# Designs tried in a protein design run: designed miniproteins, single chains, continued (3). Part 87

Each design is a single chain, and the fold is of that chain. pLDDT is the mean over its residues in the fold that is shown.

## One batch from the design tools (miniprotein)

Design m11023
Fold by ESMFold2-Fast:
Structure m11023 (fold): chain A 64 residues (1-64)
Amino acid sequence: MSTEERYEKAVEEAERLAEEGDYEGAVTVLGVAGHDGKEVNPEGAEKARELAAELARKHGLPEL
């Protein structure tokens, strides 16, 4: 699986975890994707970090 495919899959997995109520897992998955994808897909990586921060804020979790 390419880095881009892993990144997109991580975002989808995080969304699924959030729907199941696992917001901590979702934030973790998005945070990792934002870090790993930074060199290959900077825009997507930034978006993943923004989603992680938004979920953390929305559900009272520590930001990153």
Scores: mean pLDDT 69

Design m11024
Fold by ESMFold2-Fast:
Structure m11024 (fold): chain A 70 residues (1-70)
Amino acid sequence: MDDRDRAQLDDAAARGLLTPEQAQAIHDFKRTLYSLNDPETAREALGLFADLLAQGVPPEQARQQALAQA
């Protein structure tokens, strides 16, 4: 699961859709969300995090905002 998602993020970075740093940040955040054992909160937080990254918010700030709003 994580390996497949990491491969998809790495592929997106290779295509110029994400920076490698953004792909790594998404992967690390996803691993953090898996520790919560709450799939609905995890989906909401991941969606918010991805949207914030797309808006140019730095990964650290995007992570904090996504967790606060989920």
Scores: mean pLDDT 69

Design m11025
Fold by ESMFold2-Fast:
Structure m11025 (fold): chain A 107 residues (1-107)
Amino acid sequence: SSLEEARELLRQGRKAFENEDYDEALKYYQQALEKTPESDLRLRGIIYANLGDVYDKMGDYDKAAEYLRKAIEHFEAARERSKDPFDRGVLDVAIAVTRLVLRKVEE
Protein backbone atom coordinates (compact mmCIF):
# COMPACT_ATOMS: atom_id res chain seq x y z
CA SER A 1 0.00 0.00 0.00
CA SER A 2 1.04 3.65 -0.44
CA LEU A 3 0.94 4.07 3.36
CA GLU A 4 3.38 1.17 3.88
CA GLU A 5 5.65 2.74 1.21
CA ALA A 6 5.36 6.14 2.96
CA ARG A 7 6.43 4.63 6.33
CA GLU A 8 9.39 2.82 4.74
CA LEU A 9 10.48 6.03 2.93
CA LEU A 10 10.19 7.97 6.22
CA ARG A 11 12.40 5.35 7.91
CA GLN A 12 14.99 5.57 5.07
CA GLY A 13 14.91 9.39 5.27
CA ARG A 14 15.55 9.25 9.02
CA LYS A 15 18.58 6.96 8.47
CA ALA A 16 19.95 9.36 5.83
CA PHE A 17 19.42 12.30 8.25
CA GLU A 18 21.28 10.47 11.05
CA ASN A 19 24.17 9.87 8.59
CA GLU A 20 24.09 13.64 7.74
CA ASP A 21 23.13 12.86 4.10
CA TYR A 22 20.74 15.81 4.09
CA ASP A 23 19.99 15.89 0.33
CA GLU A 24 19.10 12.17 0.42
CA ALA A 25 16.98 12.68 3.56
CA LEU A 26 15.01 15.44 1.74
CA LYS A 27 14.37 13.15 -1.26
CA TYR A 28 13.08 10.31 0.95
CA TYR A 29 10.88 12.66 3.02
CA GLN A 30 9.38 14.30 -0.11
CA GLN A 31 8.63 10.84 -1.57
CA ALA A 32 7.10 9.77 1.79
CA LEU A 33 4.83 12.85 1.69
CA GLU A 34 3.68 11.97 -1.89
CA LYS A 35 2.77 8.43 -0.71
CA THR A 36 0.95 9.63 2.45
CA PRO A 37 -2.85 10.03 2.25
CA GLU A 38 -4.10 13.60 2.95
CA SER A 39 -6.30 12.10 5.71
CA ASP A 40 -3.21 10.83 7.63
CA LEU A 41 -2.60 14.14 9.39
CA ARG A 42 -0.33 12.59 12.05
CA LEU A 43 2.06 10.98 9.53
CA ARG A 44 2.04 14.14 7.36
CA GLY A 45 2.91 16.15 10.50
CA ILE A 46 5.83 13.80 11.26
CA ILE A 47 7.17 14.11 7.68
CA TYR A 48 6.86 17.94 7.74
CA ALA A 49 8.68 18.07 11.12
CA ASN A 50 11.50 15.91 9.68
CA LEU A 51 11.75 18.18 6.60
CA GLY A 52 12.02 21.16 8.98
CA ASP A 53 14.83 19.42 10.91
CA VAL A 54 16.80 18.81 7.67
CA TYR A 55 16.50 22.43 6.52
CA ASP A 56 17.54 23.61 10.02
CA LYS A 57 20.70 21.44 9.79
CA MET A 58 21.37 22.86 6.30
CA GLY A 59 21.02 26.46 7.62
CA ASP A 60 17.89 27.21 5.54
CA TYR A 61 15.95 28.68 8.45
CA ASP A 62 13.11 30.12 6.33
CA LYS A 63 12.24 26.69 4.89
CA ALA A 64 12.79 25.06 8.29
CA ALA A 65 10.25 27.45 9.89
CA GLU A 66 7.76 26.92 7.02
CA TYR A 67 7.84 23.11 7.37
CA LEU A 68 7.76 23.22 11.19
CA ARG A 69 4.61 25.42 11.04
CA LYS A 70 3.02 22.90 8.63
CA ALA A 71 3.93 20.10 11.06
CA ILE A 72 2.27 21.95 13.99
CA GLU A 73 -0.92 22.58 11.94
CA HIS A 74 -1.15 18.88 11.01
CA PHE A 75 -0.46 17.67 14.58
CA GLU A 76 -3.10 20.07 15.97
CA ALA A 77 -5.65 18.88 13.36
CA ALA A 78 -4.79 15.22 14.16
CA ARG A 79 -5.22 15.92 17.89
CA GLU A 80 -8.68 17.47 17.35
CA ARG A 81 -9.77 14.38 15.36
CA SER A 82 -8.32 11.78 17.78
CA LYS A 83 -10.57 10.18 20.44
CA ASP A 84 -7.70 8.13 21.93
CA PRO A 85 -6.18 9.81 25.05
CA PHE A 86 -2.81 8.10 24.43
CA ASP A 87 -2.65 9.34 20.81
CA ARG A 88 -3.66 12.86 21.96
CA GLY A 89 -0.84 12.74 24.55
CA VAL A 90 1.72 11.72 21.90
CA LEU A 91 0.50 14.58 19.67
CA ASP A 92 0.74 17.07 22.58
CA VAL A 93 4.43 16.10 22.98
CA ALA A 94 5.02 16.35 19.20
CA ILE A 95 3.40 19.83 19.12
CA ALA A 96 5.45 21.03 22.13
CA VAL A 97 8.78 19.73 20.72
CA THR A 98 8.06 21.15 17.24
CA ARG A 99 7.14 24.57 18.74
CA LEU A 100 10.42 24.56 20.71
CA VAL A 101 12.44 23.84 17.52
CA LEU A 102 10.48 26.56 15.63
CA ARG A 103 11.30 29.16 18.34
CA LYS A 104 15.04 28.36 18.05
CA VAL A 105 14.91 28.60 14.21
CA GLU A 106 13.10 31.99 14.40
CA GLU A 107 15.76 33.46 16.76
Scores: mean pLDDT 90

Design m11026
Fold by ESMFold2-Fast:
Structure m11026 (fold): chain A 75 residues (1-75)
Amino acid sequence: SLSEEQKKVLIEALKKAGDIIEKENPDQDFVLEAKIENGKVKFEILSGTVSQDAMDEIKKLEEEANKKIKELEKK
């Protein structure tokens, strides 16, 4: 399971990803979920429409969150 520090990193990254989606289409309802697969966090958009540019930004947030979570695992 994730530590409290790892959970904070995940929540912060999810919040930023949600902000990207909302900024692109503020009148749209969306559902964004974080899943852990093979020790890596993945962000999935279960509902809502997102451009490729927004998806690329979300992927960067996902990669950054995974790096921070991995660093915290070494403590």
Scores: mean pLDDT 79

Design m11027
Fold by ESMFold2-Fast:
Structure m11027 (fold): chain A 72 residues (1-72)
Amino acid sequence: GREEMARRGAEGAARLVASGLSPETAGGIVALSFGLNEEGRRLAVEAARAAADGDMERATELVLEALKAGGR
C-alpha cells in the first residue's frame, strides 16, 4: 500500500544521503522512481532532509504526503 511505498522511499532517501548525495538529489531520485510531480518532488526533498537528520518517522510522513500529492 501507500504507507509501505512511503517507508521504502524514506529508507531509499536515507541510503542515498548516507552514500554522500545531497538531500535535494536524493529526494529528486525518490520522486523520479515514483513518477511524482513537482509538488511531490518538493516533499520528497524535505523527506530526504529529515532522513539526513535521522528523523525517519518524519521522512516517512513526508514521502507519504509526496505520494498523495503526486497522485499515487
Scores: mean pLDDT 85

Design m11028
Fold by ESMFold2-Fast:
Structure m11028 (fold): chain A 98 residues (1-98)
Amino acid sequence: EKALEYLREAIEHLEKALELSTDPEVQRALVEALGHVREAIFALKNKDYEKAIEHLKRAIEAVRRALQLSTDPEVQEHLRRAIEALEKALKEVEKKLK
């Protein structure tokens, strides 16, 4: 499923950002975002598209907070790519709603 491919891409970028980040607040926001992405994947597997959308929106909010807090350009690039992938996943999931 295309949404799951975008979510795997988002996880990869979030994990790289977490590895590179030294700011505890950025790290906490990224852990929160990864948690919401995992919950969205679980909801998608159960065809609970409304719950998946809720978790994806929360994940995007957490990544945007991490981006605002981050001063490292490499971390910022991974966070921007994660946001793009999450937004693409969100659009694919929204197409499943009637």
Scores: mean pLDDT 89

Design m11029
Fold by ESMFold2-Fast:
Structure m11029 (fold): chain A 89 residues (1-89)
Amino acid sequence: MEPEESEVVPDEELDKEREEILKRLEEAGASKEVIEEVEKAFEELKKRKATKAELEAFRLQVEAEIIREKYRDDPELARKKLEELYKKV
């Protein structure tokens, strides 16, 4: 198997992930500021030629942010969903 840790993510794969994540953030009611920060993060990942491991770590951070935005009116449910997310790692 090719070492996934050192494999650079293709630009097309980063663009696909960006579109999917941004759509999910908007559907969750994320603020314009949060969406802009995530867009900037993807541009930096693309610029520095991020590895698959770095993209996976970033996905985990964004999933946590989506949960916080989606369940911001229910802090206990948000916490439970975050615990479930981190247990998958």
Scores: mean pLDDT 76

Design m11030
Fold by ESMFold2-Fast:
Structure m11030 (fold): chain A 64 residues (1-64)
Amino acid sequence: SLTEKIQEVVKKLREVHEQLDKARAELAAHPDDPEIQARYDKLVEEYQKLVDELNKLARELKKS
């Protein structure tokens, strides 16, 4: 169902948020590490995509 898809996206958002917190801490400790920066940038992009997906699913749910 659409509601189940929304719940899965919310779960993924929580998981990515935890990974972002860890990546921020690593980046603060090693600001000159390009691999840590790349990982952080990828997580930010993934988080934004999940937010966009959640918004689209929420709109579809409201349209019935």
Scores: mean pLDDT 85

Design m11031
Fold by ESMFold2-Fast:
Structure m11031 (fold): chain A 81 residues (1-81)
Amino acid sequence: EFSEEDLPEEFKEKAEELEKELLKYRPKIDELVEAGKEEEARKLKEELLLKGLEELREFAEEVFPEAAKVIDEQIEKYKKL
């Protein structure tokens, strides 16, 4: 299994991009929670997380295949929950 120090710089940059995209939706998620729409907030979080993981997985397949396997495991666990 890999450590963070083994990750290519390109992979780290891509992960940061996806994190920044997720953070853009935090105000909308917070608004849904404050409005008592907790199920809508949960669904939005799940959809955004899965989309981010899928994008990261595709990138990892090209630059760091070992990370792609770990991301696949996370996606599977998340879908089965």
Scores: mean pLDDT 73

Design m11032
Fold by ESMFold2-Fast:
Structure m11032 (fold): chain A 65 residues (1-65)
Amino acid sequence: MKILSRDEINDLGVWLKLQGASDAGLAALAELAKAHEEVTEQEIIDALLAAGDPRGAALVREWLA
């Protein structure tokens, strides 16, 4: 399981926006980055799915592979 720092989450957010992730998914990712210094891969995926962005969740899996 990969753990991401806040800086890595911000880089991921920029990339996801370029790939067409939803505004809701991007907002959920930003909330995780604000709340935590480090976040697990699964926490990011779960947050995007909870925000209704399954495409963004799939993109996160690709970026972390």
Scores: mean pLDDT 82

Design m11033
Fold by ESMFold2-Fast:
Structure m11033 (fold): chain A 61 residues (1-61)
Amino acid sequence: MTPEQLKEGLRQLASVLPPEVFRRFAAHELLRVPPEQQAMYREVVAEVMAELGLPVPDIRP
């Protein structure tokens, strides 16, 4: 998955989910992301959260 595709998917989820639920979902999905892509996934989540005007969460597995 490209960063662009991931960001679009996360933006769609953020539009339908409450911020707290989105944060929990993002943390859960991190467990399924390959280690080589985890840094990119965290960056994309941080960008989406920043666009929503929310503090970047400490997303933990």
Scores: mean pLDDT 71

Design m11034
Fold by ESMFold2-Fast:
Structure m11034 (fold): chain A 62 residues (1-62)
Amino acid sequence: SPLEELKNKLKEIIDSTSDKEKAEAEALKLFQEFYEKHPDLTEEEVNELRNYILKLLDEKFG
């Protein structure tokens, strides 16, 4: 699934980045690029991705 592939990439980039601000910027960039390629993304899927990014950032840096 493209959504699962994105989640894997988000986890990899956050796990490999030691700086929180850089991790946030890289994660948002990946999300934006994905959204541009998948404009049919549902509100529920957007919220799931947002919550997933926030969870990963909190687990590593919070």
Scores: mean pLDDT 84

Design m11035
Fold by ESMFold2-Fast:
Structure m11035 (fold): chain A 85 residues (1-85)
Amino acid sequence: SKQIEADIHVALAEIILAIAKISGRLTKSDFDRILEHAKKAAELGQKEDAKRVLEDARSLLPLIPDPQERAEAGRKVDELLKEIE
């Protein structure tokens, strides 16, 4: 059951990432949702998938239009990547 819950969180993060890639836009709110799902997946034992999702999210930071929000998002993803290693 925990495995299925983790897989759902990974899938939800991947959907948000896919929408951002297709639309060419990523809000700080959507970015935070990706991090939330990745963190939950890691806590449930899917650390490798969570790390991949976070690395993908990091690559999409330039899609966040506001420089301040982008910098904050960058700090959060780097912090979470270190926590799940």
Scores: mean pLDDT 89

Design m11036
Fold by ESMFold2-Fast:
Structure m11036 (fold): chain A 66 residues (1-66)
Amino acid sequence: MRPSLRGGGNGVKTADEAKGKALVAELKAKEAAGELTPQERVALVGEAMANSSEAQRNALAAELEA
């Protein structure tokens, strides 16, 4: 079963997932505003994935799939 009680560890995982979702939303908003090209967005997402925790990478991948 998935862990339902991890003390402070639950907060870290939730924060990483939220950061991933927020980053994708921010990059999409910048692209829509013309501040970012699709190519630059892809590069920034790739860099974020390389420098993110597993939970944040999973959230980034899920948002990109949606």
Scores: mean pLDDT 70

Design m11037
Fold by ESMFold2-Fast:
Structure m11037 (fold): chain A 93 residues (1-93)
Amino acid sequence: SDAIEALEKEAEKYKAQGRLDMAYLYLALAYNLKALEAELKGDLESAIEYLEKAIEYVDKAIEASTDPEVIEVLESFKKSLEIQLERVKAQLE
């Protein structure tokens, strides 16, 4: 996906700038889109792996952030990803 590639390139730019908070956020967004693509193709196992990676990167973004407002947004995003993960896991029979 062109969108996934764009997010990964943006993450590389922020990493080069020492903006690890933004770099990890863009990686989390990229993995969330990879999870969505995997779900649409019926690959639930890959979707789970990508959602778990997205959550890991949100946690790293929270650890790298010092702005309480940014941390609150990241924590909200993490909760959304956790709900998505539980939903996908429930589809495995």
Scores: mean pLDDT 89

Design m11038
Fold by ESMFold2-Fast:
Structure m11038 (fold): chain A 63 residues (1-63)
Amino acid sequence: LVERSEHAQRLSDLAVEELIREGVPEEVARRSGLRVFTRSLQKPMSEEEAIELARKVAEELLK
């Protein structure tokens, strides 16, 4: 229960850090990370899947 939230937060943090490293604005990266957090609570995902989801969300937010 608590462990799931911690893992979801870790995936969110990793995705946000990666997006910022790639030049995504901090506000967009953080919003993308929040969606990764929410999705990860529903279905376990890998770090690669989390980053890919975050990139797609960031692209949608930048339109």
Scores: mean pLDDT 80

Design m11039
Fold by ESMFold2-Fast:
Structure m11039 (fold): chain A 60 residues (1-60)
Amino acid sequence: IQQLQQQADQLFQQAEDLRKSYDAAQLVGAPQSHIEEIKQQAQELEAKAQQLRDEALRLQ
């Protein structure tokens, strides 16, 4: 349980860091392709974190 929660938390933190990078990139007018790459990475990490969190919640 604790390991699944830690892994989920780490992935959520990484996704949140990427979302902050996404917001910063939009603010400075970075290329659209770069912004979309950051967005995709954040979404993938969030999806994985959600799966681990859902599993941890079902166990406890």
Scores: mean pLDDT 78

Design m11040
Fold by ESMFold2-Fast:
Structure m11040 (fold): chain A 69 residues (1-69)
Amino acid sequence: SIDATLAEAQALAQQLRAQGSEEHKALSDRLERTIQAVQEALAANDQEGVEMLLAHLRKLIQEARQLLA
């Protein structure tokens, strides 16, 4: 679900920021910006924008999982 994906992304962004490295902070910032963009697209009822931003967010989630492994 969209809500589950956003919740996972938020948790990963917090975890990355807690690590304190420049690389972790940069990816955390990218996740936070993309989460905000998804929320804005949802509020605007922009279905195409939501689909594209969720695809990007899922890619960032995968990058975060790899970096935290």
Scores: mean pLDDT 89

Design m11041
Fold by ESMFold2-Fast:
Structure m11041 (fold): chain A 66 residues (1-66)
Amino acid sequence: SWRDQQLAGIQTLITSVRRDSPELADDFEKRLQQVFDQSQSLEEFKAQLMSVVNEHQDRVAKLRAE
């Protein structure tokens, strides 16, 4: 399934976030897992994943600012 194909990429992304932003990693993982579980297609997952990544980048920028 598309879910099985995405699992390795999801795990790599979570590991990368935990390395670079450990303080935000748990929230990122929860949000990513929610999107993964709720998406009904690969196309929907890709669109929602982009939103999750953008949200995370905004949080990182705010955290690094103070």
Scores: mean pLDDT 84

Design m11042
Fold by ESMFold2-Fast:
Structure m11042 (fold): chain A 100 residues (1-100)
Amino acid sequence: SKFEKAIELLERAREALRKAAENSTDPKLKEILEEIAEYIDDAIKKLKLAHEKKVLSEEELLEQTKELLQKVLDELKKNKADEDLIQEIEEILEEVEELL
């Protein structure tokens, strides 16, 4: 389903952020990247629950996924995260947009 693909894309974004945090030499950036990864993990749990309970349509779940990734991207840019990480999250966001 499109929803299962969106969750897989969010899980890819979460893992990219966790890997970037592990490789970061800046302690402040590391903490921020870990917090954003936890934010994505919590959102995945909430989206899975909303899907199971049928409280949101597939289109609404995809729109929320897109909005979440846009907020993640904005926070990464604000905190001057590595360009490679920003590009990876932008590519994941584009894949979610293709599902809409």
Scores: mean pLDDT 88

Design m11043
Fold by ESMFold2-Fast:
Structure m11043 (fold): chain A 74 residues (1-74)
Amino acid sequence: SALLEEARALLAEARERILAARTVGEVVDILSETLARMSEIAKQLSPEERRELLALLGELVALAFERIAALRAA
């Protein structure tokens, strides 16, 4: 669907922003902003599309956690 493709594009953009982030605060802000947008999109998706979105969100959350750990360790 167009909404799921929009969600994929937004998540890809969020991933690049997280990778470019230089502070823990920046990563947290990007993640929070993205989760809020995804919550609104998820309400409009089918159950099948919602499962795909949740998988993609899981990948983004894992990346954010890894980036936060790396920034705190530096």
Scores: mean pLDDT 88

Design m11044
Fold by ESMFold2-Fast:
Order: structure tokens, then sequence, then C-alpha cells
Structure m11044 (fold): chain A 84 residues (1-84)
């Protein structure tokens, strides 16, 4: 059942991205708490931690976006192969 395979692959892709987003959201919350604690101890340390957190979150989102594109391309390639 080629259509069932494509649907299963899409569902796995969607679940993988949802899991990655949840992990990134959790990491964002943890980093936010670390930044807040750093600001309370030393404003200069807080500023550095904030910049590090911003860069880490930006990289994580870019990696998740690239993973989404790659999984979508894989689903489309599988569909095309089944049509050939």
Amino acid sequence: DPEAEVRALQAEADASIAKGQAELDKKTEEMGREVARAYAADPELGEKKFKEAQETIKKGQAELDARRDALNAQVEAHRAALEA
C-alpha cells in the first residue's frame, strides 16, 4: 500500500519535528532561567549568557528548519519513486 507508506513516512517526519521543537522549547526555557540567574549575580555575566543563549537558540531553530526541509524532501522523493 504505497499511499499508506507515504502517510506513515509523513507522520514520522511530523512527529520527529514536533519532538525536536519540544526539545528546543525546553532548552530555551532552561537557558532563560540560567540567563535570569546570571543577571541576578552579575549583569555583565547575564549579558554574555543572554548572547550565548540567543546564538544557541538561533542555531537550534536553523537545524530544526533544515531537518524539516530534509524530511519533506525525503517524503516527496519516496512519493516520486512510487509513481515511477
Scores: mean pLDDT 85

Design m11045
Fold by ESMFold2-Fast:
Structure m11045 (fold): chain A 75 residues (1-75)
Amino acid sequence: SAALREGRAAWRAGDLEAALAHFREALDQGDVRAGMELGLLLQEAPDPRLAALLSEFAARQGNTEAARRWAALAE
């Protein structure tokens, strides 16, 4: 998705605010690939704001275990 690509470009450039906005758009669109790729990104570069986005996405997917794990990182 364009939002996921733009988010990753902003993340690599160090613009975390723009990156998170684009990632939220990709997840809100139901991009399942975005959830997987951002989960891997979070494992490599932990960030509580990214964890919060992934927790919300996992909850919408019915994955309560992943949602709970990522929610803990967002607090």
Scores: mean pLDDT 78

Design m11046
Fold by ESMFold2-Fast:
Parts: C-alpha cells; sequence; structure tokens
Structure m11046 (fold): chain A 81 residues (1-81)
C-alpha cells in the first residue's frame, strides 16, 4: 500500500508500516506525511519498549497519546529534520 511504502521510506521497520496501515483501516482515515511520521515514531517506541504486537500497537494508536510520549515524539521529529 502507499501508506506502507511511505512509512518504510521514512526509515521505519516493516512492523511499524503494518501497524500504521492497520490504524488507517481501523479509523477509515488517510494520514498526512507528518501524521504518518508522528504515529510511526510512537509505534516504533511501543514495539521496542513494550513488546506489543502489530494489532496491539494499531489499537493503542487510536487512543490519546500521553503528554510525556507526545513530547518525546516532537523531540524525535525535530532530530529527523
Amino acid sequence: SETKERVLSLGFSEKVAEAIELYEKLLGVELSDLEIEQKAIYAEKLFKEKGLSVEEVAERLTEPIPVEESIEILEELQKRK
């Protein structure tokens, strides 16, 4: 899918790409490039730190992002410029 290719082009893993694609399907939304990058950063963190499955990460992305995680995502985005 276009979303999977966009996530992979940003340097994220195939698992992250699958989670973002599933997230878009669950909510029936199409993400902008910035939104993809923000969600992909959070998804990668969830895979690495909490050992969640693709489905669990996609579901977690539908929930409000905690303030502390939002700050970390913004810092990572700044580094990726």
Scores: mean pLDDT 81

Design m11047
Fold by ESMFold2-Fast:
Structure m11047 (fold): chain A 92 residues (1-92)
Amino acid sequence: ALPVIQLARQAIKHAKEGNYDEAAELFEQGARAAEDLARMSPNPKVAELYRKAAEAFRQAADAAKNGDVETAIKYAELGIRYLLEALEEDIK
C-alpha cells in the first residue's frame, strides 16, 4: 500500500501544478492498484478498506479531470486514510 500512497501524493502535486491529466492518470493507477490489493487480501475487512480507497481515488481522478483541485485533494486524502487503515488492520 505504500507505493499506492506515493502515487496519490504525486497525483496531488500534479493537480496543484495544473497538470490535471497527469494527476487523473496517477489517481486512476492508484485506484487500480488498490483494487488489486483488495482482490489479493484474504481478510474481508482489509479488502473492503482497499475497495473504499479505490473508489475515493476514482472520485479524485474525476475531480482532477474537471480541474477541481480542492475536491481531488479531499478524495485523495480520503483514499490515503483508507489505505493506512487497511495497513493497520492487516498487521493485527
Scores: mean pLDDT 86

Design m11048
Fold by ESMFold2-Fast:
Structure m11048 (fold): chain A 73 residues (1-73)
Amino acid sequence: SIEELAERIREELSKVVSEEQAEVAARAVKTGLLAGASNEQVVALARKELEDLGVSEEQVEKAAEIIRRLLEE
């Protein structure tokens, strides 16, 4: 389910970014998927949310890779 996928994304991202940042990114993915956005669109939404929170470019890229991997499972 989208709910279970969002929870897995939050859990995996919390290993790379803060729990708060992971929650925001996971919420962006969930909201995008529920709205019918593509995998690439929800990755872009999560990247923007993390950038807006001041996450470094390197950490944003790592988070995007994790999200993309989980979406393709």
Scores: mean pLDDT 87

Design m11049
Fold by ESMFold2-Fast:
Structure m11049 (fold): chain A 105 residues (1-105)
Amino acid sequence: MRRVELQWEAARALGEAARAAIDSAQKMKDLGNEEGYKAAQTAADYARKASELAWRGDLEGAVENLQKAYDILEEAVKKGYKEFEPAAKTAREALDRVQRLLAEA
């Protein structure tokens, strides 16, 4: 696969992770959970940064920032914010995908 195609696939997976984190943030806001809302927004920011880095060809930087997003989402799930489970799963799947693409690059 060409490097540009690897970057495109990585950016798409990371965009899905960012969207899932944004959806979790909206749900936390609707529930009045300010702590959860801030955590989800921070995770979304890291996922967006990861997507931007992947688009620029920095797959290693993308993995690093996506890992930070995943760690935040997983911590929230461990604290009992079950609403973050879909976002954490999407971030894990995106992390596995981008790591696989990095190994092929």
Scores: mean pLDDT 81

Design m11050
Fold by ESMFold2-Fast:
Structure m11050 (fold): chain A 62 residues (1-62)
Amino acid sequence: LDELDREIERLRKLREELRRKAKEYEKQGDVKTAAVYYSAAGILEAAISFLERLKEELLKKQ
């Protein structure tokens, strides 16, 4: 496994953790804090998708 694969996996785990925390805050009625965690998870989702596409393109050209 290369370094990029490990970075992508770490980001996926962080995304899952942020979504879990968002649900916990939502259950507590802290909608504002939950929204922040959902937004952060969404940003990570976009970053993960971008990195996955970059990895595929790099492998195609190699």
Scores: mean pLDDT 82

Design m11051
Fold by ESMFold2-Fast:
Formats: C-alpha cells, sequence, structure tokens
Structure m11051 (fold): chain A 89 residues (1-89)
C-alpha cells in the first residue's frame, strides 16, 4: 500500500511537470491554488521542524497529507505515514 502511494506521488509530480510546461507555453497560470497551498504548508512544516516544534510540524504535516490525499485519491492516514517515514531520515 505505501509503495503504491509513493509511486502515485512520483507519477503525479511528473504529470504536474508536463502540465507546467504546457501552461507555460500558453501563458496561463502555472501553479494551481491547491498546489500553492501544499507548498506553503510544507514550508511551514519545515520551519517548525527546524525550530524543534514537533506539535506544529505534525499539524502542518496533517494538512499537507489531507491536501495530497484529496489530489491523489488515497487515504489521508497512508499519505501521513509515507511523509513521516521520508522525513524521519
Amino acid sequence: MVEEVEEKIRKYVEELRKEHEERLEKGERVIEPEILEILELQHKAAEARLAGDEEKYEEYLEEVARKLSELLGVPESVVRELIRRQEAE
């Protein structure tokens, strides 16, 4: 299950890169609001982690997982576990 989620995330990122190139050629907005929100939350999570605020880090991580869960169509709990395992290293 976790391996399938990681593969879906990688494929999603590659698809976003292709859409980015197409939208850039058309002069359209490159970043969708949902993606921008995820990037902002990831930045806040990283700042909280560097500050040693584990509670804030987990709050932001849960929001990121929720947004990614909606975009990828996988359970939020699975996304949260995958992200935490990647961040733990």
Scores: mean pLDDT 68

Design m11052
Fold by ESMFold2-Fast:
Structure m11052 (fold): chain A 72 residues (1-72)
Amino acid sequence: MTAEEKAKVEAIAEKVASLSEEEQEKLKKELEEAERELARRAEEVAAEPAALRAARDAVMEAVKKGLEKAEK
């Protein structure tokens, strides 16, 4: 990731951490569903351009970090 991408990830994580408990719970479920879908389509995902996978992974990582910050 570039420094700019890291800054965007951090900004997303802070936004997620500021959400209400209900919104965070919903987002956690959506994240789990997205991860399961990606796992089912693992071969198709592996065939995607590396830049697209990196961008998706960065967003998912940001959401996970935000949810973890909110739980503390």
Scores: mean pLDDT 75

Design m11053
Fold by ESMFold2-Fast:
Structure m11053 (fold): chain A 95 residues (1-95)
Amino acid sequence: SEVDSILYDAVNSYRERLRLSDEDAQTLFETLKPHVTTVAQAQALNELLQSGTIPTVAQLQSVLGVDLETAQKLRDLLRDIEIDQGVEDIKAAVG
């Protein structure tokens, strides 16, 4: 699927930037996949993931057409990934 290919590349770029494990990247891909149904959504989500800031709930709702609860869960996942990776980066820098 073209949608799945764009989403996979988007998650892979995000993985490389944050130095995520393959397992965490796969979990993120599988979590996002049900909510990304069009090429336009996949491209817009890629722009959000590569922005260098955690997407807002409103941005996720606008891009994916999901309800508030789903958008909040997705933002919480992205926030937790960014926080966990920030902690690992600090440990790597001082260890």
Scores: mean pLDDT 80

Design m11054
Fold by ESMFold2-Fast:
Structure m11054 (fold): chain A 81 residues (1-81)
Amino acid sequence: SHLLELLEEIIEALEKKDVETAIELLDKLAQSPEASPELQARYRAIRDLLLSVRDNPSALEALLKELKEYFTEEVKKLKEE
């Protein structure tokens, strides 16, 4: 699944704190035809949130940790189907 590959790539980017790559991958996730319109909207919202805290180191660190946990759970759910 291309969606699964993108989700695994974003987890790696978030772990490495590669914000620029994470934003690029969120744009690809938001355009994925394998994601529902609701999921596409969620990925756009996550990208916009990440952009909004990019210049705040403490908020960025907390958000990167939260997003890594979120996407790890999403990958687990997809692998169970």
Scores: mean pLDDT 84

Design m11055
Fold by ESMFold2-Fast:
Structure m11055 (fold): chain A 79 residues (1-79)
Amino acid sequence: MSPEEIALELVKSGDFSREKFTEEVEKAIRKRLLEIGVPEELLDKALLLLGTDSELGKKLREAIVNKDGETAIELLKTR
């Protein structure tokens, strides 16, 4: 499987164990976030939120899977 396919499966499942979250998978997630319109300055915050078992983290995962950049940006600006 490509790193992009693994990244999509991890986002869908919410399983961000350290063994599965490789540098290549992180790069694939960052690339997808940029493609959907998330600005570079929010990428680190997005990765932190994706690793949480929070309602915001779950909504962010759903937005990334659906390529909904507007919702992803809104969630990343919300506390």
Scores: mean pLDDT 72

Design m11056
Fold by ESMFold2-Fast:
Structure m11056 (fold): chain A 85 residues (1-85)
Amino acid sequence: DEERRKIMEKILEIARKAREEGLSAEEILNKIAEELGVSKKEVVDFILEEAVRRDPRDRVFLDMSVKEFIELLEEEMERLEELKK
């Protein structure tokens, strides 16, 4: 769906800029929610739905809470930074 693709591209752009500013995972999620005019839960649900479209194995995460998602995002960001070292 073209609308979903545009929303995901906007999410990635906001996240990229926020990461460049040194914002935490929670702050990045807050920034995305604010710029899209939706709740953090809606952002998390949207990202997880898009992940499942790419890899159906990610379906286990569809009921993830905002808190659990922030914890997962922090772990993933730390791993990505270590890999780029």
Scores: mean pLDDT 72

Design m11057
Fold by ESMFold2-Fast:
Formats: sequence, structure tokens, C-alpha cells
Structure m11057 (fold): chain A 67 residues (1-67)
Amino acid sequence: SLDELEKLVRNNDWKGIEEIKKKRLEQIRKNMERAGLPERTQQIVLEAEEKNFKIEIERILEKIKNG
């Protein structure tokens, strides 16, 4: 959740942030494997999701800076 990520970012808990990222990506990977998506499609989706996660963290950091 956003609240959980915000808490980890506020505490500078990069290990906790990395663990949430890994759990999200693993769940997405399993869902795509279950759906039988091609390997290339899976890689593109996972790379996009990792990029989206980084953007989410950057937004939280900006929110903290402005609050």
C-alpha cells in the first residue's frame, strides 16, 4: 500500500522498500506465467512495473520534501 511505502521511505528503510518491490514483481510474474504470456512480453511488463515503482517512490519523496 502507499501508506506502507510512505512509512518505509520516511524511515529510510531501503531494505523494506526493496522487499515490497520484489513481492510486487514476483506476484506480477506469477500472474503472467499463469496467463501464458510470452517471455518477451513478461520482461517488458516487469521492466515497466519496476519503472513505475521508482516513480511511485520519487512521488513519495517529493511529497515528504513539500510537507
Scores: mean pLDDT 85

Design m11058
Fold by ESMFold2-Fast:
Structure m11058 (fold): chain A 79 residues (1-79)
Amino acid sequence: MIEEKVEELRKKAEEFEKLAQQYNDLAATHAREAVAYSEAGDKEKAAEHIKKTSQFVDLANQYRKEAEELRKKAEELEA
């Protein structure tokens, strides 16, 4: 039924929002490590953690976008 499909899409959106938050938390951790390595003069390690920060931010943004698309589909089914 449409109501079951709407609930499924909303549940998936919530799951993707949680994944986005987890990747944001990982990005924050790597950002802090990048600062620590930069202050220690380890430019190679700092660059690695900056790269990881960007990768996790991109993943968080991707999951947030997927969640928005799922919410939009749920709204369209209720229209």
Scores: mean pLDDT 86

